# Designs tried in a protein design run: designed miniproteins, single chains, continued (2). Part 86

Each design is a single chain, and the fold is of that chain. pLDDT is the mean over its residues in the fold that is shown.

## One batch from the design tools (miniprotein)

Design m7174
Fold by ESMFold2-Fast:
Structure m7174 (fold): chain A 55 residues (1-55)
Amino acid sequence: SPRKELLLTLLRATLDSTRFVLEKIKATSSNEALIRQSEEGVRALEERIRELEEE
């Protein structure tokens, strides 16, 4: 599906951006709750991408 391909492209780009931000947060912040929440966001995106690829 063209919509699935576009969504996967956007999700992968979002994942790359979110990972970059997470690394900056880890480098500059000791806020464990913020780091944990950001890591959970990365995992949710990875899971969403996997589910779409399995369709």
Scores: mean pLDDT 84

Design m7175
Fold by ESMFold2-Fast:
Structure m7175 (fold): chain A 66 residues (1-66)
Amino acid sequence: MKYNPEALDLEVEAALYYIKAAIHRLTAERYRKQGKLEQASQEENEANTLIRKADELDAKAREVAS
């Protein structure tokens, strides 16, 4: 298998952003259950931003790996 440390580093960074997004989504779920819909929406928006960043990093990792 081709070893590419640059691609691996990007994959690890993407994984960390996905974890951060999951935390924000869990927080949004808690706010929804409490009826705090505005705060839930803010957390969901943050999670979506983090997922987009993670997806960008995954795309770069695939490009670098070729």
Scores: mean pLDDT 83

Design m7176
Fold by ESMFold2-Fast:
Structure m7176 (fold): chain A 56 residues (1-56)
Amino acid sequence: MTEEELLARIEELAARYGLSEQARAELERLVLDEGVPVETLETVLDRGREGAAAGV
């Protein structure tokens, strides 16, 4: 996947979850510098939006 494609997906996630500029910059660093899969970040953000886990 190209860097442009990764950045486009990060922008989409930032818009979807209303992330701050600082949070968006951290996503860019995690994906581009640390090599974290965008799918992993999307899953984490989506689970957070679902609310608390059952029981805790």
Scores: mean pLDDT 72

Design m7177
Fold by ESMFold2-Fast:
Structure m7177 (fold): chain A 83 residues (1-83)
Amino acid sequence: MSIEEIEEEIEKLQKEIKELEEEKKEIEKELEELRKKENKENVTEIVGLEIRLIGIETEIELRKEKIKKLEKKLEELKKKAEE
């Protein structure tokens, strides 16, 4: 794997994280609006959005962990290129 390939993978993961964080923000806004409405029928929708939010947070965390591993590998490859 080249330095360029790792940089491209990091950029792809960063873009995916940004998209997931934007989706998370939209879900959080929907949850706030639903929680303001004192209506028992909103409970199912609130639970559904909370489950989706957990899923998105998990996907963001997994991508962040992958970026950290790739950044470490990138540093090792850059150090080898300087030798």
Scores: mean pLDDT 81

Design m7178
Fold by ESMFold2-Fast:
Structure m7178 (fold): chain A 68 residues (1-68)
Amino acid sequence: MMSVEEFLERMRAFAEAHEDKDPVEILEEMLGMLEAYLAANPDTSGEQVGAMVRAILELYKEHLEKHK
């Protein structure tokens, strides 16, 4: 099983590898990865889900600012 920390590291690596992609496409792919993680880890706590969602939103915001 992938840990929350491993998920967050994977999200950062994904965003960095795809800086040239449209921000909405990056967001959709990151949300898809989160959905896959939650499906594989149904016992994930609300606090852990909140941390993962927050990390995705911060990466999306950074990516969006680079494309303005």
Scores: mean pLDDT 78

Design m7179
Fold by ESMFold2-Fast:
Structure m7179 (fold): chain A 95 residues (1-95)
Amino acid sequence: SSKAKKLAELEKKIAELEKEFYELLKKAQEAKAAGKTEEAVKYMELAAEKYKEATRLVLEKLELKGEITLSEEERKEIEKELEEAIQKALDKMKA
């Protein structure tokens, strides 16, 4: 029962974060098309934060379902790789 409740809460939060991510991504794309590079980067940075949080919750959900098992080291490495990929994408937008 507690596991089912936690899964439902995770699924709801993931869906909310995905919605916010796509709304911010759309704003970034519209700003970029309008030549507003600084505004586009700001929206992409906000979208990246939503994406990182959604990924964290997806991993928590998969672990709770018994579909994966992650060590603290593996979780930190995934977060680091996401941050590096996001930073590289943002740097390319600024160039």
Scores: mean pLDDT 82

Design m7180
Fold by ESMFold2-Fast:
Structure m7180 (fold): chain A 89 residues (1-89)
Amino acid sequence: KEELLEELERLRERAEELLRRAMEALKEAETLEEILRAIAAALRAIGLLFDLDLLRERLEAGADEEEIREELRRLEEELRRLEEEIESL
């Protein structure tokens, strides 16, 4: 359980950093396409933060650790894809 909580905290910190980078890209955006892509990236980062917080709450409430690990793996993959999208901004 502690290992899963540590992993959740690590992913949350990464999601926060991606949100910061998306917001920075939004500030520097000069075209409508750039603005919309930066907004979309920021919204995805916010969604990941909510999903990670919900997953932490479920884990602390005694949810099945195997289910938590599977969901965590999905969030890790989503985070990686978001990072790639932000790097293309």
Scores: mean pLDDT 85

Design m7181
Fold by ESMFold2-Fast:
Structure m7181 (fold): chain A 59 residues (1-59)
Amino acid sequence: DPAVTEAAKQYLKGEVALMKGDYDSAIRHYQRALELDPNDETAKANLTEAQSLKAAAEA
C-alpha cells in the first residue's frame, strides 16, 4: 500500500528530526504520517512527545 509506505517514511523523518532536537520538523512529519495512517498509535504518542518537548524548550 503506497499510503502506508509513505506514512512509514514520514514517521521515520519525524524520528530523525526528534533525535536532532528539531521539534518543528518532527511535529510536521508525524502529522503527515497520521494524515496517511490515522490509526498509528506510536506516531500519535511521538507527536504528543514532540509537542511537549517544543513547549518545554520555549519555556
Scores: mean pLDDT 83

Design m7182
Fold by ESMFold2-Fast:
Structure m7182 (fold): chain A 59 residues (1-59)
Amino acid sequence: IPPELLEELMRASAEYLGLAVKYVVNKKLGIEDPELEAELEEARARADELAARVAAALA
């Protein structure tokens, strides 16, 4: 596995987690933030894509 790909996946995963925490806090406070929701969806999609690329590189 290229170390750059694994490092990128780790960064994307950390970014997604940070956004997910903010999203949960906002939901508990009754705050709607469509920009944060869009960012969370994009971060999830990116992490999923990178995870699939890592899995393919291992096969």
Scores: mean pLDDT 82

Design m7183
Fold by ESMFold2-Fast:
Structure m7183 (fold): chain A 111 residues (1-111)
Amino acid sequence: DVLKEILIEIVRKVLKELNISMPDSEIEELVENFFNRKLPAIPLGQKITTARDYVLMTLEAFRDLYLLELSEEETIERLLRRFTFENKEEKARLIVETVKRVLEEHKEELP
């Protein structure tokens, strides 16, 4: 599944940029659960502290950019409104820019 492999790459690159470690098996499980609609909704105002939380924010950015076709600026604003986290402006921008870059690199392969 090309879309699943691209999303795994997106998550891996975001975690690398944020200097966060997570096993590949856990990344694959979270991406699989995202496509199967098995991820729980993150409550509004949830404090982001774990590697898992940053993956969930990355998956939300992917949804906003790719599935909802929102702008980069709107996607950043939505992350900042929905979640509470350290260095939030810098990290939200890094996440969204990384997701957008990988999507652009694979645009010919995307359905």
Scores: mean pLDDT 78

Design m7184
Fold by ESMFold2-Fast:
Structure m7184 (fold): chain A 61 residues (1-61)
Amino acid sequence: SSSLLQQLQDKLRQGYDARKAGDYKSAADYFEEAARLAEQLGDDNSASNLKELAKKLKEKA
């Protein structure tokens, strides 16, 4: 079973990879999921930052 932290790290990696490929829609979706996982871990600052990043990426898509 994957821990919440492992799931967060996987979603961050997928988001950065998608962004590097220019797939801003997929990158935003991955960062939104990462934000949810960060909230579950109690990291509200990271969650807020990831939500803001996802919003900016959606505007570029």
Scores: mean pLDDT 87

Design m7185
Fold by ESMFold2-Fast:
Structure m7185 (fold): chain A 92 residues (1-92)
Amino acid sequence: AAAELAAELAAFAAAAEEAVARVRGLGEQLVAAAAPEAREEVRRLVEEAARRVREAAEAAAAGDGERALALLREAERLLEEAGRLAAESAAA
């Protein structure tokens, strides 16, 4: 039971580490898709999202699943805003 919970939390932390790499990869594409004047703000939002995902991995490793999920939801909101800003700037 304790070993099973530790394994689940470790898997969650590893998945979050993979998500950080994916966020940075997708973020590079979002920055490239944005108009030049919006690229700094898009990059800022992506880096903030990556930081939240990393903090979520740390929370999961510490056994705080509630905090980990809250941080992942925050990262999702930041990525949605980055995507919106990139799309709106490119359409203008």
Scores: mean pLDDT 78

Design m7186
Fold by ESMFold2-Fast:
Structure m7186 (fold): chain A 60 residues (1-60)
Amino acid sequence: AAEEVAKALGLSPESARNLAEAARAAGTPAGARTIAQVGGHDAGASEEQVERAAEALVRA
């Protein structure tokens, strides 16, 4: 999950791991998607990149 998020959003491995941990703590697919949206938009990612990251976090 963290590696897929790093590739999708253009984040460092550490930032991607932090997002993956936050998504796991949320405990729901909706929570994971929200974390991907917030983290992705903060990183300047496109909606398509955010969706890829959300899918990776939901699968984790």
Scores: mean pLDDT 76

Design m7187
Fold by ESMFold2-Fast:
Structure m7187 (fold): chain A 73 residues (1-73)
Amino acid sequence: MEEEIEKIAEELKAEFDKEGLTPAQRANRASQLAMDYDGKDLVKAEAYRRVAQEASGPMKQAGLDGARAIAAA
């Protein structure tokens, strides 16, 4: 199951690499695909959600670091 999820996630990332999408575009498209497959194909939905989280990860971390800096001031 996890191995299959990873395979589908890698295939989607390869398609995004071919299209030259930015991390924000990847996150938006992967999130849309995850929603489209939610309740229809759990494996694909999980794989696409994973791609969306990976693409948005740096932005989330930057937000957390910013909040920490404000709290520490």
Scores: mean pLDDT 71

Design m7188
Fold by ESMFold2-Fast:
Structure m7188 (fold): chain A 97 residues (1-97)
Amino acid sequence: GEEEIRRIRERGEEALRRAREALKRGDLEAALEEIYRALDYAEELLRMGAREEAIRLAEEARELGMEVLKQTEDLELILRAIGAILRAIGIILDAEL
């Protein structure tokens, strides 16, 4: 229901806030963990038919994943950031179908 969608959206928004805080302190591993958490919530919203909410979380997760890519030369972190970006694009495309 609407209340459940709101709670999942709020959890996703909180994960994205924590990702931004981690990025500010240079903790790219913590940022990626929170980006992936936000993507999990976006996929849950998409399964519930909350397409607009899923797109919003996925778009911000994609932007933060791109920011991780700009801040690192570590191959493992680069690959994880690319994975997050691709997953976000997949959610957006599925929501637009």
Scores: mean pLDDT 91

Design m7189
Fold by ESMFold2-Fast:
Structure m7189 (fold): chain A 89 residues (1-89)
Amino acid sequence: PLTPEEIELNQISSIVQKVIENLDDESVLQQGIQQLQNLLENTSNESIKNMIQQLISIVQELLSLVKSGKLTEEIKEQLINQMISVLLS
């Protein structure tokens, strides 16, 4: 059986993967933020909380850039790399 931590990490990874696959979709980004916020509220693990908070910040920046029409391919690559780096920490 999976530990609670492994279940949370799998949920986080699934949310991040969907965001990465749908970077230009404001609805998907908003859903991702909401799902990450829900996980943050329900987790008791400080390391996982820190990871979720970093991911929320990155996805919120991405959403802001999409809404403003300022999301370039270079910025997309940088934000994807930041999200992957957070998940590997």
Scores: mean pLDDT 87

Design m7190
Fold by ESMFold2-Fast:
Structure m7190 (fold): chain A 81 residues (1-81)
Amino acid sequence: EEEKRLEAEVYLAFAQIYVSLAKIAPVEEQLETGLKAAELARKAVEIDPSLQPEADAVLQTVLDILREKNPELAKEFEEKL
């Protein structure tokens, strides 16, 4: 189903945009931005499970960003997944 595939790819693209935003976000917004990326990646997988590896990469990148800047935020992110 081409429409569902495209919709899933759009969600994944938005997740990747939020990953980029998390890199430059103020500390106060980094967790929220990262969680939004995770939500969008999860939604993409819900629609198209074949995107799981790409979604996992999004989650790992967000964790790496948070750990680099604020290990406490990385822990909070893992708890809210």
Scores: mean pLDDT 82

Design m7191
Fold by ESMFold2-Fast:
Structure m7191 (fold): chain A 88 residues (1-88)
Amino acid sequence: ALAAAEARREAILEEGSRRVMEAEAAAHPGSTVAQPPEGLVAARRLVLGEDSGLYEPISEEAKALVAQTRADLAAAEAAIAAARAAAA
């Protein structure tokens, strides 16, 4: 159960970071900044509450996706905590 909950958290982080990068790519047509690997690393930083280092300022679409992904991560962290408590 715990390993599955941790894998789910990682999947949420990966998918959310990818969506944020894609939103920045769509907001800045013709830019090469919002591309892997640097664009994905920057998006992951934003989702984790850090400065991106690349996306300043970020689009409104990316802000919404960051907020949604942070909410999904908080729910996943709660599920991990519950799984740890159940395993103890």
Scores: mean pLDDT 76

Design m7192
Fold by ESMFold2-Fast:
Structure m7192 (fold): chain A 96 residues (1-96)
Amino acid sequence: MTEAQLAEAEITMLLMDATIAHKYAETEEASRAAREVAELLARAADAAAAGDFEAAARALQEAAEVAREAAARLEGEDAEELQRLAERAAALAERL
């Protein structure tokens, strides 16, 4: 597989996890944050598919910031899930 295909696949997996977090969130705030993260990850996936890794990295960094800020205001499983999404998005952005 090409590096572009691997990056797109990893972003798509994060997008799936963010979509699941949105559907199963315990709070409205967590649901909204996960949805915003999913929209940013979809943007990152489109950019990676187009070979625009700078745009993909920027969208991943924005997704990480949204998830981290929301996690700081939440508690329990919602906070842990958003924190994991933030860490994974940030790590992926650094690899691009």
Scores: mean pLDDT 86

Design m7193
Fold by ESMFold2-Fast:
Structure m7193 (fold): chain A 86 residues (1-86)
Amino acid sequence: MTLVITLEGLSPTELIAEALRAIGLELDGYEVEIKIDGDTLTITIKGLSEEEVQAFLEYARELEERGYEVTVEQEGDTLTITIRKE
């Protein structure tokens, strides 16, 4: 499966921290693509199992409970999680 995580409304420091986390995933052997556009960070991770995707969904739910706006969409084998800080 392919997972796309979009983080929006982050401060420059938070954006850098999340980008470094994504680079950590690439160093751990995941196929990761990182795109930064203004205050938006998009992380694309390919070759995930369903169990790994579920772990990211649980993380997104935790962020929603912490006051982030979280939207989850699935199209075929691609899961998109959009997280916004308001």
Scores: mean pLDDT 76

Design m7194
Fold by ESMFold2-Fast:
Structure m7194 (fold): chain A 54 residues (1-54)
Amino acid sequence: SEKGIEKARELIKNALANGDTLDEAIKLAKEALEEYGYKVPDETLRKLAEEVRA
């Protein structure tokens, strides 16, 4: 869902800003999204993380 993707982007940005690695940011975002009731594929999370890092 669009809401899930927006939340994923926000969570990934926060993790990377805090000094987490790309893989750590993906793990943290996945866990938090599950708590919110969203399911976003790992491939999508990786693409978002690469976009945020660029």
Scores: mean pLDDT 81

Design m7195
Fold by ESMFold2-Fast:
Structure m7195 (fold): chain A 80 residues (1-80)
Amino acid sequence: DIEELLKKLKEVEEELKKKVEELKKKGLPSEEQKKLLEEFLKNSTPLAKKLLEAYKNAASGAIDPDFEKKMEEVEKYYES
């Protein structure tokens, strides 16, 4: 169901934007992470996994479990 996929993608995009802004406030996001976010907004599908992995690495294990689960659902959609 493409409507479900688009909904999940938009949810991940919005949550990821929020999480990146939180990291900016903590002084954690690198120039590379900003670059990946910009690329994600233009070419979301192939870059989503890269951006999610970059976010996980930057958060250093401080990732919200609910957000991680949502990221896993989106990744599963990309692989199916």
Scores: mean pLDDT 56

Design m7196
Fold by ESMFold2-Fast:
Structure m7196 (fold): chain A 65 residues (1-65)
Amino acid sequence: GEAELIEEIARLVREAEEAFEAGDYERAIKLLEKALELAKQLSGPVGLVAVKEIEEMLRRAKEAL
């Protein structure tokens, strides 16, 4: 359900942040791209917020690469 989807997105974002802190920007980008695809499947305001936050993180990771 949506709760399981939200938890998977949160897990991917956490792993991406850990990869980014470790300087593994390529891995961070891959994890964020996965999180973004899942976030696009969410409905309503929670989906819009998640997409915006993940897109911003992805932009920063790509700039660091």
Scores: mean pLDDT 86

Design m7197
Fold by ESMFold2-Fast:
Order: C-alpha cells, then sequence, then structure tokens
Structure m7197 (fold): chain A 91 residues (1-91)
C-alpha cells in the first residue's frame, strides 16, 4: 500500500528542538529525526530501548522493525535525554 505517516512529534534535548516522524510502507517502518541546526554532539536515537542511529547531521533516518501501535523514541545528546511516543499505523 502507499506509505502512511504519523503526525510529527517535537521534543527538546539539551536545548535542541528535535522533530520525530514515523512512516510505514508495508512491513517497513522508518523513523526520521530532524533538527533545525546541526547538533553540537552526536545525537543518539533509541527505539524501544535499542540504539538505531547516531549522527551529527540535521536529519537522521533509521529503518526499524515496527509492530503497529505506540513506540518509544529516546533521543540523547551528551548527558541529556528526552523521550517521545510515536504512533505507528497498521499496515
Amino acid sequence: GPPVGSAPKTVTVGGLTVHVVAQREGDKVTITVSTPRAPPQPLKVYVDGKLVATSTGTTITAEVEGAPGTHRVTVQLGDSSATVDVEVPAP
């Protein structure tokens, strides 16, 4: 079927505004994390407690195994972390 996405979620970590979006295409789920500027340290992205990506760029994309429902995304910048819940739609 066509790709379906969640509404963007916004979280702040270490003074940096971070936007998180989940998109589904069939059985494939992609988590996209974006920032308005490059993070001062590598940004680490965890989905359901699993490290899926680390980047200093303004856009981080990670393909994850995603059952439908609520998934917990944690973003870490140095010693700061923030968690946001994203909704993954059914296929």
Scores: mean pLDDT 78

Design m7198
Fold by ESMFold2-Fast:
Structure m7198 (fold): chain A 69 residues (1-69)
Amino acid sequence: SDVLKRVAAAELSREFGLSLEQAEEIVDRYLDEKWSEEELIEYLKEKYGLSEEQARKIVEMLKNVAAAM
């Protein structure tokens, strides 16, 4: 759902200080299943300077969004 993707991106932006465009890219990459959870965690840490804890929390939130779609 486009609505669920937008809501997820807005929440990621608000919670983790990401731009809306950055949050949308993260949601799209996860939902396209292009990367494993570990690859996504490394990407989030490297590209956005997030901690391991923050990256794992984002993965958990995205898993919930995917389950709702």
Scores: mean pLDDT 79

Design m7199
Fold by ESMFold2-Fast:
Structure m7199 (fold): chain A 60 residues (1-60)
Amino acid sequence: SKEELEKEIKRLEEQTAKRIKELEEQAKANPELREKYEEEKRELEELTKRAIEELKKKIS
């Protein structure tokens, strides 16, 4: 249903925001691994964006 898809979008946004904060904290705690965490953050943002776009297509 549309409501279930909208809830899934919100869940993904919240989970991604939480994980991004964790990666940012790890990058600050371990500067030598900063590039690795920044790459993981970029990949996570891209994957989440694509997942949300697919869910939005199903709603529209």
Scores: mean pLDDT 83

Design m7200
Fold by ESMFold2-Fast:
Structure m7200 (fold): chain A 65 residues (1-65)
Amino acid sequence: DIRVELAEGLITMAGSALGVLEDVRAEGDTIYVKLKEESEDTRELIRLAEKVAENEGVKLEFEIL
C-alpha cells in the first residue's frame, strides 16, 4: 500500500534526522516505531508521526526502549 510506504518513509526520515529512531516496520495498515529513549525529540517525532498517520490513514504503534 503506497500510503503505508509513504508514511513509513516520512517517519523514518524524521526519526533519523532527530537521532531517536531505533527501528521502523510496517505490517498491514500499521507502522511500528521503536524509539531509543524518552526525550523532547522523541515527543516531537511522535507528534510528527501522528500527523503523518492521520493524513495517510494508517495506524501507529510506539515502543520506547
Scores: mean pLDDT 83

Design m7201
Fold by ESMFold2-Fast:
Structure m7201 (fold): chain A 70 residues (1-70)
Amino acid sequence: SDAALRADPAAVDAEIARLQSLAEHYKKMAEEALKNGDRKKASEAYANYIGAQIELVGLAYLAGREVPLP
């Protein structure tokens, strides 16, 4: 259970960047849905945002990277 530690640094950094982009995407979706009064879509997007943040924290921890807090 150390796949992140076995990946080369570029591959780890790419996956961290992907998860950061995914989290930002869902955060924007949640904000836009909330502005439009679509609370169901906002709730779903926010849940996906939290999921991406959990994955990011886990990967950063295993890889010995710093996680920028939102």
Scores: mean pLDDT 79

Design m7202
Fold by ESMFold2-Fast:
Structure m7202 (fold): chain A 74 residues (1-74)
Amino acid sequence: MEDIELLKDENPVKRALAARRLGEKGDPRYIEPLKEAALNDPSEEVRQAAINALKRIGGPEAEKAIKEYEDKLK
């Protein structure tokens, strides 16, 4: 089961868990799906999990995604 697919699950608990697991794996390929979750997920818990995952992955691409999230909060 791919955790990236679980980011689109109907259950927000599963989406939050998927976001955390993707952050733990640290693969830059997950930055774009995590950015989408952080910006667009209806659940606050999922958005927070996605931002924490992006911070865990780190690097310039993840930092750009985090800035896009911060700009949405303005």
Scores: mean pLDDT 80

Design m7204
Fold by ESMFold2-Fast:
Structure m7204 (fold): chain A 57 residues (1-57)
Amino acid sequence: TLSVEVEKAVQKAAEAISQGNLEEARKYLDEAIKLSDDPELAERVRTMLERYAAEKA
């Protein structure tokens, strides 16, 4: 199960993405990775960030 803070950070990142603020989105995603106690989740979030950056270029 995800901690509330990790889930909140991911949600904030998604919100920043919808606002077009890539820098803010990256910051929140990085925080989610840092707060994560699950290495699999951290890798998944990292992959999502990489895919999003490539798609929004």
Scores: mean pLDDT 70

Design m7205
Fold by ESMFold2-Fast:
Parts: C-alpha cells; structure tokens; sequence
Structure m7205 (fold): chain A 55 residues (1-55)
C-alpha cells in the first residue's frame, strides 16, 4: 500500500519523537493488511495525523 510507504518517507523528515510515532502507525497498518483485518479506522486516523503534520 503506497500510503504506508508515504508515512515512512514523511517520518524520515520529522523529529525523532514524531518519526517513531509514524513508524509505529505504518507498522501497525502493514500488520493489519497482512492479516486482512479491518483497518479503515486506523487508516483514517493516520491520514488525519499526516495532514496535521504537513501543515
């Protein structure tokens, strides 16, 4: 999923604390996708966080 890759790219450009948070979100999304779990809520929350950090 390209969104997970974008999260990791963004994390590399953030502070260490924000980078760690974004990396955890990306890993959780990858894990849930791999196990075919419903990730809609987590994806929406991650998207909102990315939009907030881009500003």
Amino acid sequence: MEFVEELRKLAEQMSPEDRELLERIAKNLEYAIKNKENVTWLRDEARALVEALKK
Scores: mean pLDDT 70

Design m7206
Fold by ESMFold2-Fast:
Structure m7206 (fold): chain A 102 residues (1-102)
Amino acid sequence: MEKKGKEMTEKLLKLYEKAKPEIEAMPPEEKEELKKTLEKIVELLKEAAEAIKAGDLEKAEEYLKKADELLEELIEKVPEPVAELLREAWEMAKLTLEEGKK
């Protein structure tokens, strides 16, 4: 049914499999910080999607900017395989939200 969603999920799963050993090797404190920051980014993305659905593109842009800032900070703190997963996930999220504007 959702060809685009399935392809994105498959790519993210492959990147996650590559990143998983690095995540498992992280200290517990860094894993908790990663989880909390990702939860905040996901919340901001949900807020942005809601704003797009409501036609409030300015508000959506504010939420996306906040999510991007948190993601950039997180990418600097994580190993490269995890950073690659995060960059790819962000690009896919942006593309999905831009399609929602059409």
Scores: mean pLDDT 74

Design m7207
Fold by ESMFold2-Fast:
Structure m7207 (fold): chain A 55 residues (1-55)
Amino acid sequence: SELQEQMRTMFNGALAVVKKKQTGTLTEEEKEYIEKAPEAGEKAAELILEHLLKL
């Protein structure tokens, strides 16, 4: 479904943003995921860092 595809794109973008914040480096593929879901990826990454990875 389109929803599953959107969620996957958002999740991949979020992981890329988290990796950048944690390591300061990204692969070309990870940069592409940020471009595909910039707003959703950043918001999801913020939540992940706050509630899941901050611990």
Scores: mean pLDDT 66

Design m7208
Fold by ESMFold2-Fast:
Structure m7208 (fold): chain A 66 residues (1-66)
Amino acid sequence: SSAERYIELGKKALEEGNYEDAAEAFRQAVKLDPKNKEAYRLLAESYEKMGKTDEAEKWRKKADEV
């Protein structure tokens, strides 16, 4: 699926330390599959890695709503 493709791209970006690219990929995954809890968690992790604590908390809360 298109959402799964973005999850794979985001995971690769995380492995490479490209946290901004990872966050963008996971944002696209969330848009394509808004019920995918894993994508919300990975997006929150990407923001945490960037030091964007407030953004990470917002996406973590959204994950808990799914």
Scores: mean pLDDT 87

Design m7209
Fold by ESMFold2-Fast:
Order: sequence, then structure tokens, then C-alpha cells
Structure m7209 (fold): chain A 75 residues (1-75)
Amino acid sequence: AVAALVEALRDPDPAVRLAAVRELGALGAAAGPAGLRALVAALRDPSPEVRAAALRELGALSDAEKALVSELAAA
């Protein structure tokens, strides 16, 4: 479930957060507003590996998905 992946992004283990970022990225728009917002938040993760993964996943989104992410980040 997307909610479980969003919670996994708050896990103390960076390996768990990295896996959650990859899965949320693979879901794209299907992750919904909460999942996409959490993926954007991962860009500020203390682990450089998690931040790099979040950037890669966000970079792979379509223009429509990127527009949704921008709206969520602005709200």
C-alpha cells in the first residue's frame, strides 16, 4: 500500500528509505498525492543515496506527473 511506503520513508534505516523511494518512483502518478509528496520530501533526506534515488525517480516522471508534483510542493 502507498501509505506503508510513505511511512517507510521515515524509517531510521536508509536502506528501507531507499527501497521505498524506488517503489514510489515505480508507481509514479499511481502513488497519488501523498506518495508523490513523500518522494519530493526524500530530496531532503539526510542520506545522499536516498536523495540521489529520489532525484532519479522524479526525473523519470512524465510532464503531467511533474506538474502534479509541482502543485503538491507549492501547497
Scores: mean pLDDT 76

Design m7210
Fold by ESMFold2-Fast:
Structure m7210 (fold): chain A 57 residues (1-57)
Amino acid sequence: SSVREQVIEMFRFIAEQTERLIAIRQAYDPSSEEGKKKLAELDEEIEKANKELLEKL
């Protein structure tokens, strides 16, 4: 259905955004305190975005 195609495109877009966020995450040094905090914040944002999307579908 057209709805199914739209959902697939939406998830593709989300996946691409997630890859970009992961790339930013990898740019930080995970052994530093600042890096650990920044990575935790990014992980929370990704989880929140995915949860909101799934709950509103």
Scores: mean pLDDT 71

Design m7211
Fold by ESMFold2-Fast:
Structure m7211 (fold): chain A 60 residues (1-60)
Amino acid sequence: SDAALEALARRYGVSVAQVRGALTLLRDGMSDEVIVQLLQREAGLSEEQARALVAELKRL
């Protein structure tokens, strides 16, 4: 739901669009490692934060 994506965006200090983009890439079968690298580069997340966000998205 959009509310879940908004809550994750607020918790990790990223935009809802960035969270939605990462979820779309996961659903399209992109590897966790590529998404983690993309979140670090484009959203400014640490590796630990990016991995935690990917794990949360996989639970949705």
Scores: mean pLDDT 87

